Designed miniproteins, single chains, continued (2). Designs and how they scored, part 27

Each design is a single chain, and the fold is of that chain. pLDDT is the mean over its residues in the fold that is shown.

## One batch from the design tools (miniprotein)

Design m4911
Fold by ESMFold2-Fast:
Structure m4911 (fold): chain A 99 residues (1-99)
Amino acid sequence: MDPEEVKRALENLLYGLHSEKDRELLKEFLGISDEGLEEIEKVLQEYAREKLRLIMTGESEKLPALEEETLARIEEILDKYGVSEERKKEFLKLLRTVL
């Protein structure tokens, strides 16, 4: 699977612009259930909202901690839903470039 397509689907999911094709691509890439992808979406939506809040309030020094917390939360979801170590590492690497 093309990493650039996965990255684009992640960016769309993060900003609430995702299509059904983006959701299907991410599910196939991760081998995850609809429930697992919904948990990821909620975490990314919370991240996007909090990131904007921190920028708007002048608390940008907290952004690296928010990024690391978000990555840790996503990793826990991937482990919970049985995503393989290889797919998990690749996904987290792509996610870090999007955050």
Scores: mean pLDDT 84

Design m4912
Fold by ESMFold2-Fast:
Structure m4912 (fold): chain A 60 residues (1-60)
Amino acid sequence: SKEALKKAAELLGMPEEVLKAIIDDALSVGSAETVAKKAYESAKESYGEEAAEAVKAAAG
């Protein structure tokens, strides 16, 4: 969703269009479920649980 993308971008400290491009590129080579899981795990380690949930919602 657009709201999930905006929240994730704010928590990660990047522009929404940059995060959207990263997610769209990942989805071109993987399933939504795989992309969401990997994005969640990566974001959780670096930015914490709230950021991880927002990124997962934006990717899936």
Scores: mean pLDDT 76

Design m4913
Fold by ESMFold2-Fast:
Structure m4913 (fold): chain A 64 residues (1-64)
Amino acid sequence: MKTVTVVLEGANPADVTAEIEKLGGHVTYSNDKIVSASGDFTDEDVEALRKVPGVADVRVGQEE
């Protein structure tokens, strides 16, 4: 399981949440600046999140 933190620069948090849910993740935290989620994200899933308009960065961590 991985944690991702999506950094927003103009993206709607709801659009980012929809993409995370589409990838099989679940959102653990959301605000106007970041969306954090847990899931079995692949490198391709992370790149899909980076391509969402108004996403500045996606940071990947590991949850045990």
Scores: mean pLDDT 79

Design m4914
Fold by ESMFold2-Fast:
Structure m4914 (fold): chain A 87 residues (1-87)
Amino acid sequence: SAEEVVELLLRTSELFREQGDEVGARMAEAAAEMIRILAKNGDLKAVEQAKPLAEELYRAAEAGDIESAREALIKLVELLSKASMRS
C-alpha cells in the first residue's frame, strides 16, 4: 500500500540522519510526500513501481551502505518525478 511505502521512506530518512546525511534524509522525506500525492491522485501503478525501490533503499540505508542507498534514492525520485509529470 501507499502507507507502507511512505513508512519505509520516513524510516529511511531517519537512517540517513543517523549517518549524517541530511540531504539524503530530506530527499527521502520528499519522496514520501510524492508517494502520498500520487496515491491521492489514484496513480497506484507508480506506487507499485516505487515499492521495490523503497525496499532496496531501506535495506541499503539500514546496512550503512550510503552509496547504494543514494543510488536507489536517485532512481526512486526519478521514477516519482516522471509519474508526477504524466498526471
Scores: mean pLDDT 85

Design m4915
Fold by ESMFold2-Fast:
Structure m4915 (fold): chain A 66 residues (1-66)
Amino acid sequence: SSSKERKATLLLAGAVALAAQGRDEEAIELVKRAKEEGATEKMLKSTAEAMRRLGREKVAEFAESQ
């Protein structure tokens, strides 16, 4: 549903914000929750690309592996 997609999008946005702050473990938890809410492969790839632009390779790799 659109509400789950919106929730996944907000969780992934939060994950990028946490990664930008160096809070990698918390960012990973939000990526996991986004996947549970139905985050698509395309959404996860876009999130990983955003995290790489911030220099956060570990969280980016995790997002792509989901």
Scores: mean pLDDT 85

Design m4916
Fold by ESMFold2-Fast:
Structure m4916 (fold): chain A 65 residues (1-65)
Amino acid sequence: SAAELERLRAEFERLAAELLAAATGVVKQVGQHEVAEALRSARTPEEVRENIARLRRGLAQLRSQ
């Protein structure tokens, strides 16, 4: 549903902001571009959930360092 897609996009943006807060310079710029492209290309709840899973893996890797 449209409501589910909007909720998932909000969750993705929240997680992306958390990940990007730890980045600086070129890494942050590249990450911002990738986030924008992911939001534009993800057309379905399934695609947004996949993007959320990728962000969660990235956050878990940072926490284990």
Scores: mean pLDDT 77

Design m4917
Fold by ESMFold2-Fast:
Structure m4917 (fold): chain A 89 residues (1-89)
Amino acid sequence: SERERAIELVREARRLAAELVARHPDDEDYRTLLGLLASALELLEEGRLEEARLLVESAAALARRLVRETGDPAVARLLELLEEALRLL
């Protein structure tokens, strides 16, 4: 289902965000990104799709800024996952 695929995409994005936090422990933006994705995943699992969509949109906006600032391919991959999830939500 679209919901199951969106959950898989957000779960993978959360995993990548956790790896980014581990590599950049002093960067508050990566911790914020991880927190948004953890909350979005919880809402998706509860079937609260509209609320989850708003958090994924916020996470995508932050990831887009981080891609511009860092050029990190891991952040670019995370953004791709979130943009795919938004097409399903």
Scores: mean pLDDT 90

Design m4918
Fold by ESMFold2-Fast:
Structure m4918 (fold): chain A 83 residues (1-83)
Amino acid sequence: MEEYEERARELLPKLAAEAGYLDLYEELAREGWSVEVILAKLAVALYEEASKDPSVEIGPAGEALVARARAILAEEERRRRAE
């Protein structure tokens, strides 16, 4: 998983920029969030934008991805509040 983590850290800002969320990525990276949490926050942001467009259909795979992302964010929020 180390090679995946390193590659994700390299690609994440590029993907965020392509999606229009570079500023959000930079803020989260500056705050010291993990790659998994940053990916989860970006997934939720993309889902919320897609949900505003009635012409965009979010299929069950997208719904499952967002549900997982929200679960990751809820767990990290609990950990940060405990610390």
Scores: mean pLDDT 70

Design m4919
Fold by ESMFold2-Fast:
Structure m4919 (fold): chain A 74 residues (1-74)
Amino acid sequence: MIEYGVLVAILNSGDRLLKQGKYQKAIEIYQYIIEKKPDSPLASEAAYRLSQAYLALGEYDKAKYYEQLSKKIR
């Protein structure tokens, strides 16, 4: 199990990649966070960012899925 503070640092790394237009690498990071802490506010943030990254890539079905997931997580 990974410490929450480490996952926050990983999320920040994903955000940097997203801002650089490195959408696929950012997606890998956000998916990792959801896998490690699926029922956390951090997973909700990661899911929302995944929806933004997939929208940028034209993957509308995946973007919709992660948008809904981000709203479902507490």
Scores: mean pLDDT 81

Design m4920
Fold by ESMFold2-Fast:
Structure m4920 (fold): chain A 80 residues (1-80)
Amino acid sequence: SIEEIAEEFLKWAEEHLTPEQVALARRYVEALVWAAKNLTPEQVRIVADALLRHAEQTLPPEAVERFREAVEKILELKES
């Protein structure tokens, strides 16, 4: 589920990131989950692209890679 993908990402973040970076990661994934539940697949892709650009500016590269993985999994579920 979308919630399970978000939980997996946040669990990884809590193990590898600072508390401040975890708070940012949580905000990004919560925005992505909200978009996936409330918007069309095309709109979710636009939101996901914007969130990924923001993550690239604010999170370590390893966290960005993990967030990109979560984005791809959520988009696949949304288009199913």
Scores: mean pLDDT 86

Design m4921
Fold by ESMFold2-Fast:
Structure m4921 (fold): chain A 68 residues (1-68)
Amino acid sequence: GAHEALLEELLERAKGLIEKYLLEVLKAESVKIERIDLTTLKVTFVINGKKYEKIIELSNLFKDLESL
């Protein structure tokens, strides 16, 4: 539906912005962004030889906004 199309657009833009920030601002050596479910992203990156891994869950953000 239209809401699913908007969510896909938002996720693709979010992935691009996260990758650009990590590479250009934080100067990460590598970045990998994986979509692990409908609202969850896994971001893996390396800075100065150290590996970092972060999970971003968008479902909680949307629930908080609906509660306003």
Scores: mean pLDDT 76

Design m4922
Fold by ESMFold2-Fast:
Structure m4922 (fold): chain A 77 residues (1-77)
Amino acid sequence: GVERDLTEVQRAAAAIVEILMEREPEWVPLDELIKEAIKRTGASEEAVREAVDILVQKGIIEYDEEAGRLRLNPAGA
């Protein structure tokens, strides 16, 4: 649906960044990242996936789509 709790997405985004900071400089598999973010925040899988998309679009995280893995973007933009 178009209507979503933005606070839930924001909490998911914060948790994603924290997880990737803890794992630097390692790549984290998308499925592992989603599961851990859900576990830490109680956010839905949909909210976590939306947070990933937002963070990639903002250049905060780097997504290797072919390998299905993510890390913090060292360029930061």
Scores: mean pLDDT 79

Design m4923
Fold by ESMFold2-Fast:
Structure m4923 (fold): chain A 84 residues (1-84)
Amino acid sequence: SEAEKILRDMLEGKITPEEVKNLSDELIDELTTLLFGVSLREHAGDLGLYFLVRLAKNLKIGLPKNKEAFDALMERVEERILEA
């Protein structure tokens, strides 16, 4: 899938923060499912998921090769949760 390709490119340091900021909301939802094993469609407005994403960002838990793009992705996921 496109989301799986994006995740691989992120793990390998091949995607920029700017590219992450331009990803569609549908791709962000799919990436959230791949990363956390939860669907944003089912967990929109979920404070537990919101807290988990924010904790990951604040603890600087990220991909060693592409931390800036990972942080941008976490911000996009946080925004999608708040849109519930």
Scores: mean pLDDT 70

Design m4924
Fold by ESMFold2-Fast:
Structure m4924 (fold): chain A 96 residues (1-96)
Amino acid sequence: GRSPETAADRERRRALLEAEVAELRAALAALPADSPIAQLLRLLLQVAEDPDVDLAAVKAQLAAALSTLPGADEETIRLGQRQLEGLAAEARAFRA
């Protein structure tokens, strides 16, 4: 059976998400603004901080950014988009 999630568990996960967002912001500040990695980190921050983000637009931006990287195939792009969907759902759940 699945263990019931407590209010304390939700608060703990919210604090972890806030810490991860802070770490992503620090990583982004250390990178050149025009780097593909900086673009990917900006998309992750947008999804993590805004539960009402236009996810379809962000997924399209991720696909465009990944397409500039050598060796990125359609499966890699699809996995990245699916990870963004999961992050968006999790961020929304923690804000509810």
Scores: mean pLDDT 72

Design m4925
Fold by ESMFold2-Fast:
Structure m4925 (fold): chain A 77 residues (1-77)
Amino acid sequence: GAILAAAEEAAALLRALGLDRVADRVLAMAERAAAGELSDFERELAAGILRLVGGVLRVIGEDEAAEALLRLAELIE
């Protein structure tokens, strides 16, 4: 589905930056979201965290990874 495809793209970009543990956690969270296992509060929290991390990546010039995380946040929310 769209959530998992976006998560796999984001995870690949994060791994290219050496953020393997972050990539693994993003993918695991997205799998739970796609399975309908997250509450409304957990979805809002997850989307908020993804936007925050994406904002940090944008500040340091990692625009492609930032855009992928923002896209994933919109799909989870």
Scores: mean pLDDT 86

Design m4926
Fold by ESMFold2-Fast:
Structure m4926 (fold): chain A 84 residues (1-84)
Amino acid sequence: MEEEINERAMELVEDTLKAIDYIKSSDLSDEEIKQIIKQLEGTLKQMKDFVEKNKEKLSKETLEKIEETMERIKSTIKELKSKL
């Protein structure tokens, strides 16, 4: 169970980082930017909730990766908002 939780956390991290890379490499319309901001804010909330619920089951390494990913989400949201 603990291993499955850490694996799910790492999948969420990897999927999120892949999405951020796609966003940064894409020429996005204002409408697409607005939708992406909403999606990223949702992902950030999901990551925070996941950490709070599973803190005891997450390895230190996984927690550090989630925290790094949350900071990248925040930076990406800020950058996208500056383009609107």
Scores: mean pLDDT 82

Design m4927
Fold by ESMFold2-Fast:
Structure m4927 (fold): chain A 75 residues (1-75)
Amino acid sequence: AADARARELVAEAESLYQKGIEAAKNGDIETAKKYQDELEKLSERARAEGHLLAASVAERYSQKVKDAIKEAEKK
């Protein structure tokens, strides 16, 4: 089972991801970029702490927000 810290990091990543995707879909590119940056920082923090699975989750969510921003900017 994941330890309590890893679960906290994953939950934080999920929260940031939801906010980032919602902002991108609403055309709020500045806010979406803020949440993408927070996800990248969370991934680095998780990796530094040795929580590689949580780091991977945050990194994937950061990429998904980045992709959503690109889609929003094309419109």
Scores: mean pLDDT 84

Design m4928
Fold by ESMFold2-Fast:
Structure m4928 (fold): chain A 74 residues (1-74)
Amino acid sequence: SMEERLARLLELMKNGSLEEQENALVELYVLTLDGRVALEEAERVLREAASHLDPETRAVVERVLAQLRAELAA
């Protein structure tokens, strides 16, 4: 299910390696652009992940959110 997939992506973003975290961010980004995940749901997942991340990784999450908003607004 999409719920299980999003839970896995969140887990990887919170506790995964740098490579797993990057891959999870890319996967969530693609799912959102494809319309399989609503922007509001992607934003909630990313905000939840950011609460557990260091400042450098949090900046990456903020950039991903800005990019998603820009692309979906166009």
Scores: mean pLDDT 79

Design m4929
Fold by ESMFold2-Fast:
Structure m4929 (fold): chain A 117 residues (1-117)
Amino acid sequence: MEEKLKELREAAELSEEEIEEELELLRKSVLERLKKMPLEDQELVEKGDLRNQIEALARYHGASEEKLKEALEKLKKEEEELEELLSQLPEEEQKRIRELMERYKKVVSEAAREAKE
């Protein structure tokens, strides 16, 4: 808990340049993976639904339906843990982290669009 809270605080303190560098690395990494995925899974990632993105990634890694179910249950638990951790941060830091999460989702969706070209 304390280590995860520290990581969230560090994320809230990232400079705009550091955020842009991380987003560019994410875009490149996601784009390389997406180009190896079936078109149907690329379309799910582009739609920007986090659950669909995780389903597509799990299938790409050869996950069984059982492992996919476990991954979705883990995501739900991680989302609940994230909300609990965010509630322990000042309102300004919560806002910064939520804005950062939105930017990450957008970069993944844009990378999926680029992969179709």
Scores: mean pLDDT 70

Design m4930
Fold by ESMFold2-Fast:
Structure m4930 (fold): chain A 93 residues (1-93)
Amino acid sequence: SAEEEAEKLRKDALAKLAAEGAKFFRDVEGLSDALAEALGEMLATLALNQIGGVGPATPAGRELFRKMMEQGKEVQKEIEKIKAEAEEEEKKK
């Protein structure tokens, strides 16, 4: 059923979001893989709590997950900007 598919997709979405979050945090210099994984899982759990009763099988749920991934990529770009600024600071020394 759609409800059973939504529950399975919800579990799969949590695992995927946690993995994507871990990849995101692993790009931060000095973070251990274990800490990156823990932060990714925490972020994914918080994000799913914010979504509430919207299942990933619904059009609204898929749109929310797409938006969340886009926000994650935007934050990744900000991290890259911070790294570039740190590099410029070091060049000034």
Scores: mean pLDDT 64

Design m4931
Fold by ESMFold2-Fast:
Structure m4931 (fold): chain A 88 residues (1-88)
Amino acid sequence: MEVEAEGTVAGASDDYLTFGGKVVRGEARKGDLVEAEVETSNGGKARIQGRVVGASADTVGLGGKILEKEGEIQVGDKARVRARVLAP
């Protein structure tokens, strides 16, 4: 499964990132292990591996370990996320 969402960065550090937003396309389930690409409106980019912490037909929350980061990402930044469920 894949999901695309638009929202905001909810938490940010050197090691982790969390995001919450509205679903633009696709589906996610709470507990899904995902790899996600986060891109902020300010040009910051991150690839994370983590979990969906909450999901509905309209909203998704996810967070995880930062694998790669380019530019600055701050709490409250508007962001677009593409998340993919990892194969077992």
Scores: mean pLDDT 83

Design m4932
Fold by ESMFold2-Fast:
Structure m4932 (fold): chain A 73 residues (1-73)
Amino acid sequence: MERQLELLKRILEAIKNRDAQKLEELAKEAGRAGDPLTKSIAETAARAVKNPEEYQALLDQIIAFVESLIKEA
């Protein structure tokens, strides 16, 4: 639980910084930890950050979802 919360916070920070490389690294870390949900969030966020014109609405939804997960923890 604590590791997942820390990972989600790092994902949110990377999204706000538009750091697609960091998001890809966090996705790999989540995958190694056996957390498919966090991995999927990080991978989708990385794609949205790289292509904001196509994925702006999705990026906003990801931010809201990750903030919700952090609040619930």
Scores: mean pLDDT 79

Design m4933
Fold by ESMFold2-Fast:
Structure m4933 (fold): chain A 94 residues (1-94)
Amino acid sequence: MTEKAKELMKRAQELARAGAPAEELRRIAEELEKESLEAAAVVYGHLAARTRDPEAIARVVRAAVAVEGADEDALIAEVSATLDVPAAAIRAAL
């Protein structure tokens, strides 16, 4: 992982602990996507859990498919059920 990705992850963790607005975490996640999809997915995962935003969920799904070779359809179905977010909304955000 790059030094920039490490610094962004540290900032994301500090902001999450301080109860910072979702928009601030989203901005850091977008910067992390340029450095590490895996690190960005962690921050988007926190956003998805807090907001249930289909776009944040879609970013986690995209990273899992790209990095781990996860089955996209199976993962969308699982996350949809777990977070009570329509699968169609997640798929539209992909």
Scores: mean pLDDT 79

Design m4934
Fold by ESMFold2-Fast:
Structure m4934 (fold): chain A 87 residues (1-87)
Amino acid sequence: MITEEQLREAIIQAIESFGLDPNDPVIQKFIDESLKVYRENNGDLESTKKKLLQMYQDRASQRTGFDLSLELRKISIVQKAFDLLGV
């Protein structure tokens, strides 16, 4: 059974694999938001992945330029993190 700690570690590994700093305040907010969604879905990884991808895709569809690129980066991090967890 995957724990919240294992999900956090997978997200951090995904962030680092994209050359980003997991201690960056913007990245920390993204990590906190991802773990909040995980708790709201009672630890169901598939539901968490779907909800996160939907949230960032919806935000991306309403943004342009730099803000759009940030939401697309979050989608890539979510995909990589959940791939590391086998989901």
Scores: mean pLDDT 85

Design m4935
Fold by ESMFold2-Fast:
Structure m4935 (fold): chain A 92 residues (1-92)
Amino acid sequence: SDATIQQIVAIIRAHVDSIQGVSSMDAATQAQDAQIFNDLLNGQGWADFDTAVAIVQANSDAQSRAIIDDFYASLPGYIANIRAKATTNITV
């Protein structure tokens, strides 16, 4: 969904900014990340994920794109690690 794409874009951008030392992710954002990635792990958001990646890359400078590309070179391991730690402990 468009909302999912926008949330994934925000997560990727926050992650890139954190790596560059520009900002950090708070606990609330990390909790939201867990929910969004749970959808990705179930295969529901893969198309939205690809779309979000393209949006972030198009709206990033050359330095940020290099960080994103390096991140995605490790993406299968990153997703596997999230999957291993993924517990949907959302109350409701």
Scores: mean pLDDT 56

Design m4936
Fold by ESMFold2-Fast:
Structure m4936 (fold): chain A 89 residues (1-89)
Amino acid sequence: ASITEEAKETIAKDLLEAAEEFEKAGDLELAAKLREYAKKIAEETDDEEVLKVVKEAMGLLYEWARKQGLDVGPEGDRLLAKIKEWEAK
């Protein structure tokens, strides 16, 4: 199983969209971390390292949601779907 270049670009875009939503919510630190993960995914050529970075980003989203007593929004759900889809390959 390998992640395609298009899939990496889509995941990076999804993380950037999630970062924008966290920035709007006032969490600039999480927004910055998500932008960092998006950049790493876009630049990484190793599929295993891409998966690791994606899982780390999702861990941060879950931690944030738990602290706020909120579920992750549509961008978080999309990222979860991408991780599940990638692991199913």
Scores: mean pLDDT 68

Design m4937
Fold by ESMFold2-Fast:
Structure m4937 (fold): chain A 68 residues (1-68)
Amino acid sequence: MPSAEEQVIARYQGIADRVPEVRELADKVIDLARRLEKASPEDKEKLRKEFREAHTELQDALAALAAR
């Protein structure tokens, strides 16, 4: 079974394929999710915060595109 991080990666890969305007933001979220899965204990808390911030930026961008 894929991990929660792998499920997030698959979801954002699908979004990037359908909405190329957010591809850079989706790639950033995917990179952070992959780093978080493999991170050392010292990096995990920092990466979780960065992941949340990148995820919020992606959500805001998707909402703006959906409103147009």
Scores: mean pLDDT 76

Design m4938
Fold by ESMFold2-Fast:
Structure m4938 (fold): chain A 60 residues (1-60)
Amino acid sequence: MEEKIIVEEVKIEAPSEKTAERGSLSAKAGQAIYEDAKSGGKGKKTAEELVKKVTEEILA
């Protein structure tokens, strides 16, 4: 085959909140952070706040 690659759509599908709860709080944390990172536009505020919130929830 020739060099024919279709990498135009680089989409990272993050699981829904339901899936996170199904797995564990840890999964929810990673998902939330990932979603924020995926957006990349909101900024550090949302990312930092998410990290804090997730950490607090885990430390519950």
Scores: mean pLDDT 55

Design m4939
Fold by ESMFold2-Fast:
Structure m4939 (fold): chain A 94 residues (1-94)
Amino acid sequence: SLYRQVEQLIKEKRYDDAIALLQQQIERERSKDPPDYGAIAEYLSMLAVVYFLQGKIDEALALLDEAEELAKNDPVASAVVNGIRTYINNMIGL
């Protein structure tokens, strides 16, 4: 559901709304005890896509580095993060 909401906002070029939604979900997951680091990593990776689409490549790559560290022990979240990194790397010629 969140993925589809973010995708729709991106299609409409409502990047600030997509960023706000993702930041709200990240804050929500960080406030849990314990925090859901897999979910945080996936949301940070989605945020990286939005920053990449805005041309903020260095910021997008930094978010992916954080997401990879948080997803290190979660194979599902790690696969999502790595998929997004591969997508961005291919688009910038890496």
Scores: mean pLDDT 86

Design m4940
Fold by ESMFold2-Fast:
Structure m4940 (fold): chain A 61 residues (1-61)
Amino acid sequence: LMEEIRELIEKIRELSPNVRISDEELEKILKHWEKTLTDEELKDLAEYYKELLELIEEKKK
């Protein structure tokens, strides 16, 4: 699940230059979420980023 979220954010970073998160910052954020969020909250977060990536991909047609 955390690996899925990381991959989604990496893809978003590739498609959206406005997302200025370093690899180090991303890893810190992911570790924080892993420690503080429940499994349900992590699933919701993964779905959010999946929808966001899908929207970005549609816009890039």
Scores: mean pLDDT 76

Design m4941
Fold by ESMFold2-Fast:
Structure m4941 (fold): chain A 73 residues (1-73)
Amino acid sequence: MTGLEAVEKAFELYGEPVSAEQLGEGLAKYGGLSKALGTRAVERAMRLAGLPPLVRREDAERLAEALGQALGG
């Protein structure tokens, strides 16, 4: 699963806006990460991308790109 697919599934499950914890739950369920590791990766990605604590669909691509950086570092 790509980061973008995980972010889109979180919006589908939780609506919008979504928190780092809700996105972390999506990464845990669909990305094979623990919930704690998923949440930490999302929080790091949000800081790298300069995003607010609650993310909307319009920010999904930017968040997904930053997730790649956060997980690859």
Scores: mean pLDDT 73

Design m4942
Fold by ESMFold2-Fast:
Structure m4942 (fold): chain A 85 residues (1-85)
Amino acid sequence: MSNLQKKIEEKKYKLKSEAEKRVHDLVLRHGDQLTPEQRRKVYDLILKAIKNPDKIFDYAIEIARILNDQEAVEYFEKLKKEYEK
């Protein structure tokens, strides 16, 4: 019981960390191309993710959609499915 629970928790923390890092990289790469409205929406979603880490994948998917990065959308959807297992 203890070992299985610890492994699941470690996996979940790793997936959240990976999503956070990818969002950071994505925002840095697209930052110069964002409109002021897109920038506000992205930063609002980042703040929501910090406040609610369990919803980070939902916020990351929305950020990727605002940035029109379909590869990032699919990546975050895959991470979310893995997290929900």
Scores: mean pLDDT 80

Design m4943
Fold by ESMFold2-Fast:
Structure m4943 (fold): chain A 83 residues (1-83)
Amino acid sequence: MEKLQEILEHAKKGHEAWEKGDYKSAAEHYTKALKLLEELLGKDHPSVADAKFLLAKAYEKLGDTKKAKELREQGEKARAAAE
Protein backbone atom coordinates (compact mmCIF):
# COMPACT_ATOMS: atom_id res chain seq x y z
CA MET A 1 0.00 0.00 0.00
CA GLU A 2 2.74 2.52 0.92
CA LYS A 3 4.62 1.97 -2.39
CA LEU A 4 1.47 2.75 -4.40
CA GLN A 5 0.94 5.98 -2.43
CA GLU A 6 4.59 6.98 -3.05
CA ILE A 7 4.26 6.21 -6.79
CA LEU A 8 1.11 8.38 -7.05
CA GLU A 9 2.71 11.24 -5.09
CA HIS A 10 5.87 11.19 -7.27
CA ALA A 11 3.76 11.02 -10.46
CA LYS A 12 1.73 14.04 -9.26
CA LYS A 13 4.84 16.06 -8.29
CA GLY A 14 6.53 15.11 -11.57
CA HIS A 15 3.51 16.34 -13.55
CA GLU A 16 3.38 19.60 -11.53
CA ALA A 17 7.12 20.16 -12.16
CA TRP A 18 6.64 19.44 -15.90
CA GLU A 19 3.77 22.00 -16.11
CA LYS A 20 6.09 24.60 -14.51
CA GLY A 21 8.86 23.80 -17.04
CA ASP A 22 11.04 22.28 -14.27
CA TYR A 23 12.08 19.24 -16.31
CA LYS A 24 14.94 18.36 -13.94
CA SER A 25 12.53 17.97 -10.99
CA ALA A 26 10.06 16.15 -13.28
CA ALA A 27 12.81 13.67 -14.24
CA GLU A 28 13.75 13.15 -10.56
CA HIS A 29 10.13 12.42 -9.55
CA TYR A 30 9.48 10.17 -12.59
CA THR A 31 12.72 8.27 -11.80
CA LYS A 32 11.50 7.58 -8.24
CA ALA A 33 8.05 6.52 -9.51
CA LEU A 34 9.70 4.22 -12.09
CA LYS A 35 11.86 2.47 -9.46
CA LEU A 36 8.84 1.86 -7.22
CA LEU A 37 6.74 0.64 -10.19
CA GLU A 38 9.49 -1.83 -11.19
CA GLU A 39 9.64 -3.13 -7.60
CA LEU A 40 5.84 -3.45 -7.33
CA LEU A 41 4.86 -4.68 -10.84
CA GLY A 42 8.08 -5.92 -12.49
CA LYS A 43 10.16 -4.39 -15.28
CA ASP A 44 7.91 -5.59 -18.15
CA HIS A 45 4.61 -4.12 -16.87
CA PRO A 46 2.79 -1.54 -19.11
CA SER A 47 2.88 1.04 -16.26
CA VAL A 48 6.70 0.69 -16.20
CA ALA A 49 6.79 1.33 -19.97
CA ASP A 50 4.60 4.45 -19.48
CA ALA A 51 6.91 5.77 -16.73
CA LYS A 52 9.97 5.22 -18.99
CA PHE A 53 8.30 7.19 -21.82
CA LEU A 54 7.49 10.09 -19.45
CA LEU A 55 11.07 10.09 -18.14
CA ALA A 56 12.39 9.99 -21.75
CA LYS A 57 10.35 13.14 -22.56
CA ALA A 58 11.84 14.90 -19.51
CA TYR A 59 15.39 14.02 -20.62
CA GLU A 60 14.65 15.25 -24.18
CA LYS A 61 13.59 18.61 -22.66
CA LEU A 62 16.86 18.66 -20.67
CA GLY A 63 18.86 18.03 -23.89
CA ASP A 64 19.99 14.53 -22.81
CA THR A 65 19.04 12.89 -26.11
CA LYS A 66 21.16 9.78 -25.43
CA LYS A 67 19.39 9.04 -22.11
CA ALA A 68 15.99 9.80 -23.67
CA LYS A 69 16.65 7.32 -26.53
CA GLU A 70 17.79 4.63 -24.06
CA LEU A 71 14.62 5.07 -21.96
CA ARG A 72 12.34 4.96 -25.05
CA GLU A 73 13.99 1.72 -26.21
CA GLN A 74 13.57 0.22 -22.72
CA GLY A 75 9.91 1.33 -22.68
CA GLU A 76 9.22 -0.28 -26.08
CA LYS A 77 10.81 -3.55 -24.86
CA ALA A 78 8.69 -3.49 -21.68
CA ARG A 79 5.53 -2.88 -23.74
CA ALA A 80 6.41 -5.72 -26.17
CA ALA A 81 7.11 -8.12 -23.27
CA ALA A 82 3.69 -7.30 -21.73
CA GLU A 83 1.92 -8.41 -24.94
Scores: mean pLDDT 82

Design m4944
Fold by ESMFold2-Fast:
Structure m4944 (fold): chain A 93 residues (1-93)
Amino acid sequence: ATEEELKKLALKADLQRYLETTPGLSPQARAVLQALVDLALQMTPEARVAVGKAMKSFSDSADPDQVAQALLEAVQAADPALAAQVTQKAQAA
């Protein structure tokens, strides 16, 4: 695996852990987080960095809806096409 592939796998694992261990996830937040997990390996390096920074900016007590929105906004800023895929996938869930 490339260095970038390993970093995407680490981000995917972090997103999956957050999805599995976070109480109070709304259906909307869950759908967005699941879409991000599913699309993590398709992220550009810029999108991966942006999502990783957004995740690190929140405390463990942060509102999951705010976290999910911030992660989607990070993807939107770095890769609008991927953000559209996340939104489409989340709406289909």
Scores: mean pLDDT 83

Design m4945
Fold by ESMFold2-Fast:
Structure m4945 (fold): chain A 74 residues (1-74)
Amino acid sequence: MVVLRVSGRVSPEEAAEIRAAGDAFNRSGLLRVTVEETPDRLTVTIEADASSPEALYTAELLHEYITEVVRRQE
């Protein structure tokens, strides 16, 4: 199991988009995405099966996307 975590500030619209994407991956079973939201911070934990190249690649893409979103707010 590979675990990737990212935390930072995002807009409400970006938070909704990230949550929707996480829910979609959870429904497909490809990734396990946990989104924790506080008034000033979003934390996303992405879990992928280390034996699945597709899951690992998708987890890296999602982590990079969210990292760029939070980096923009800094």
Scores: mean pLDDT 82

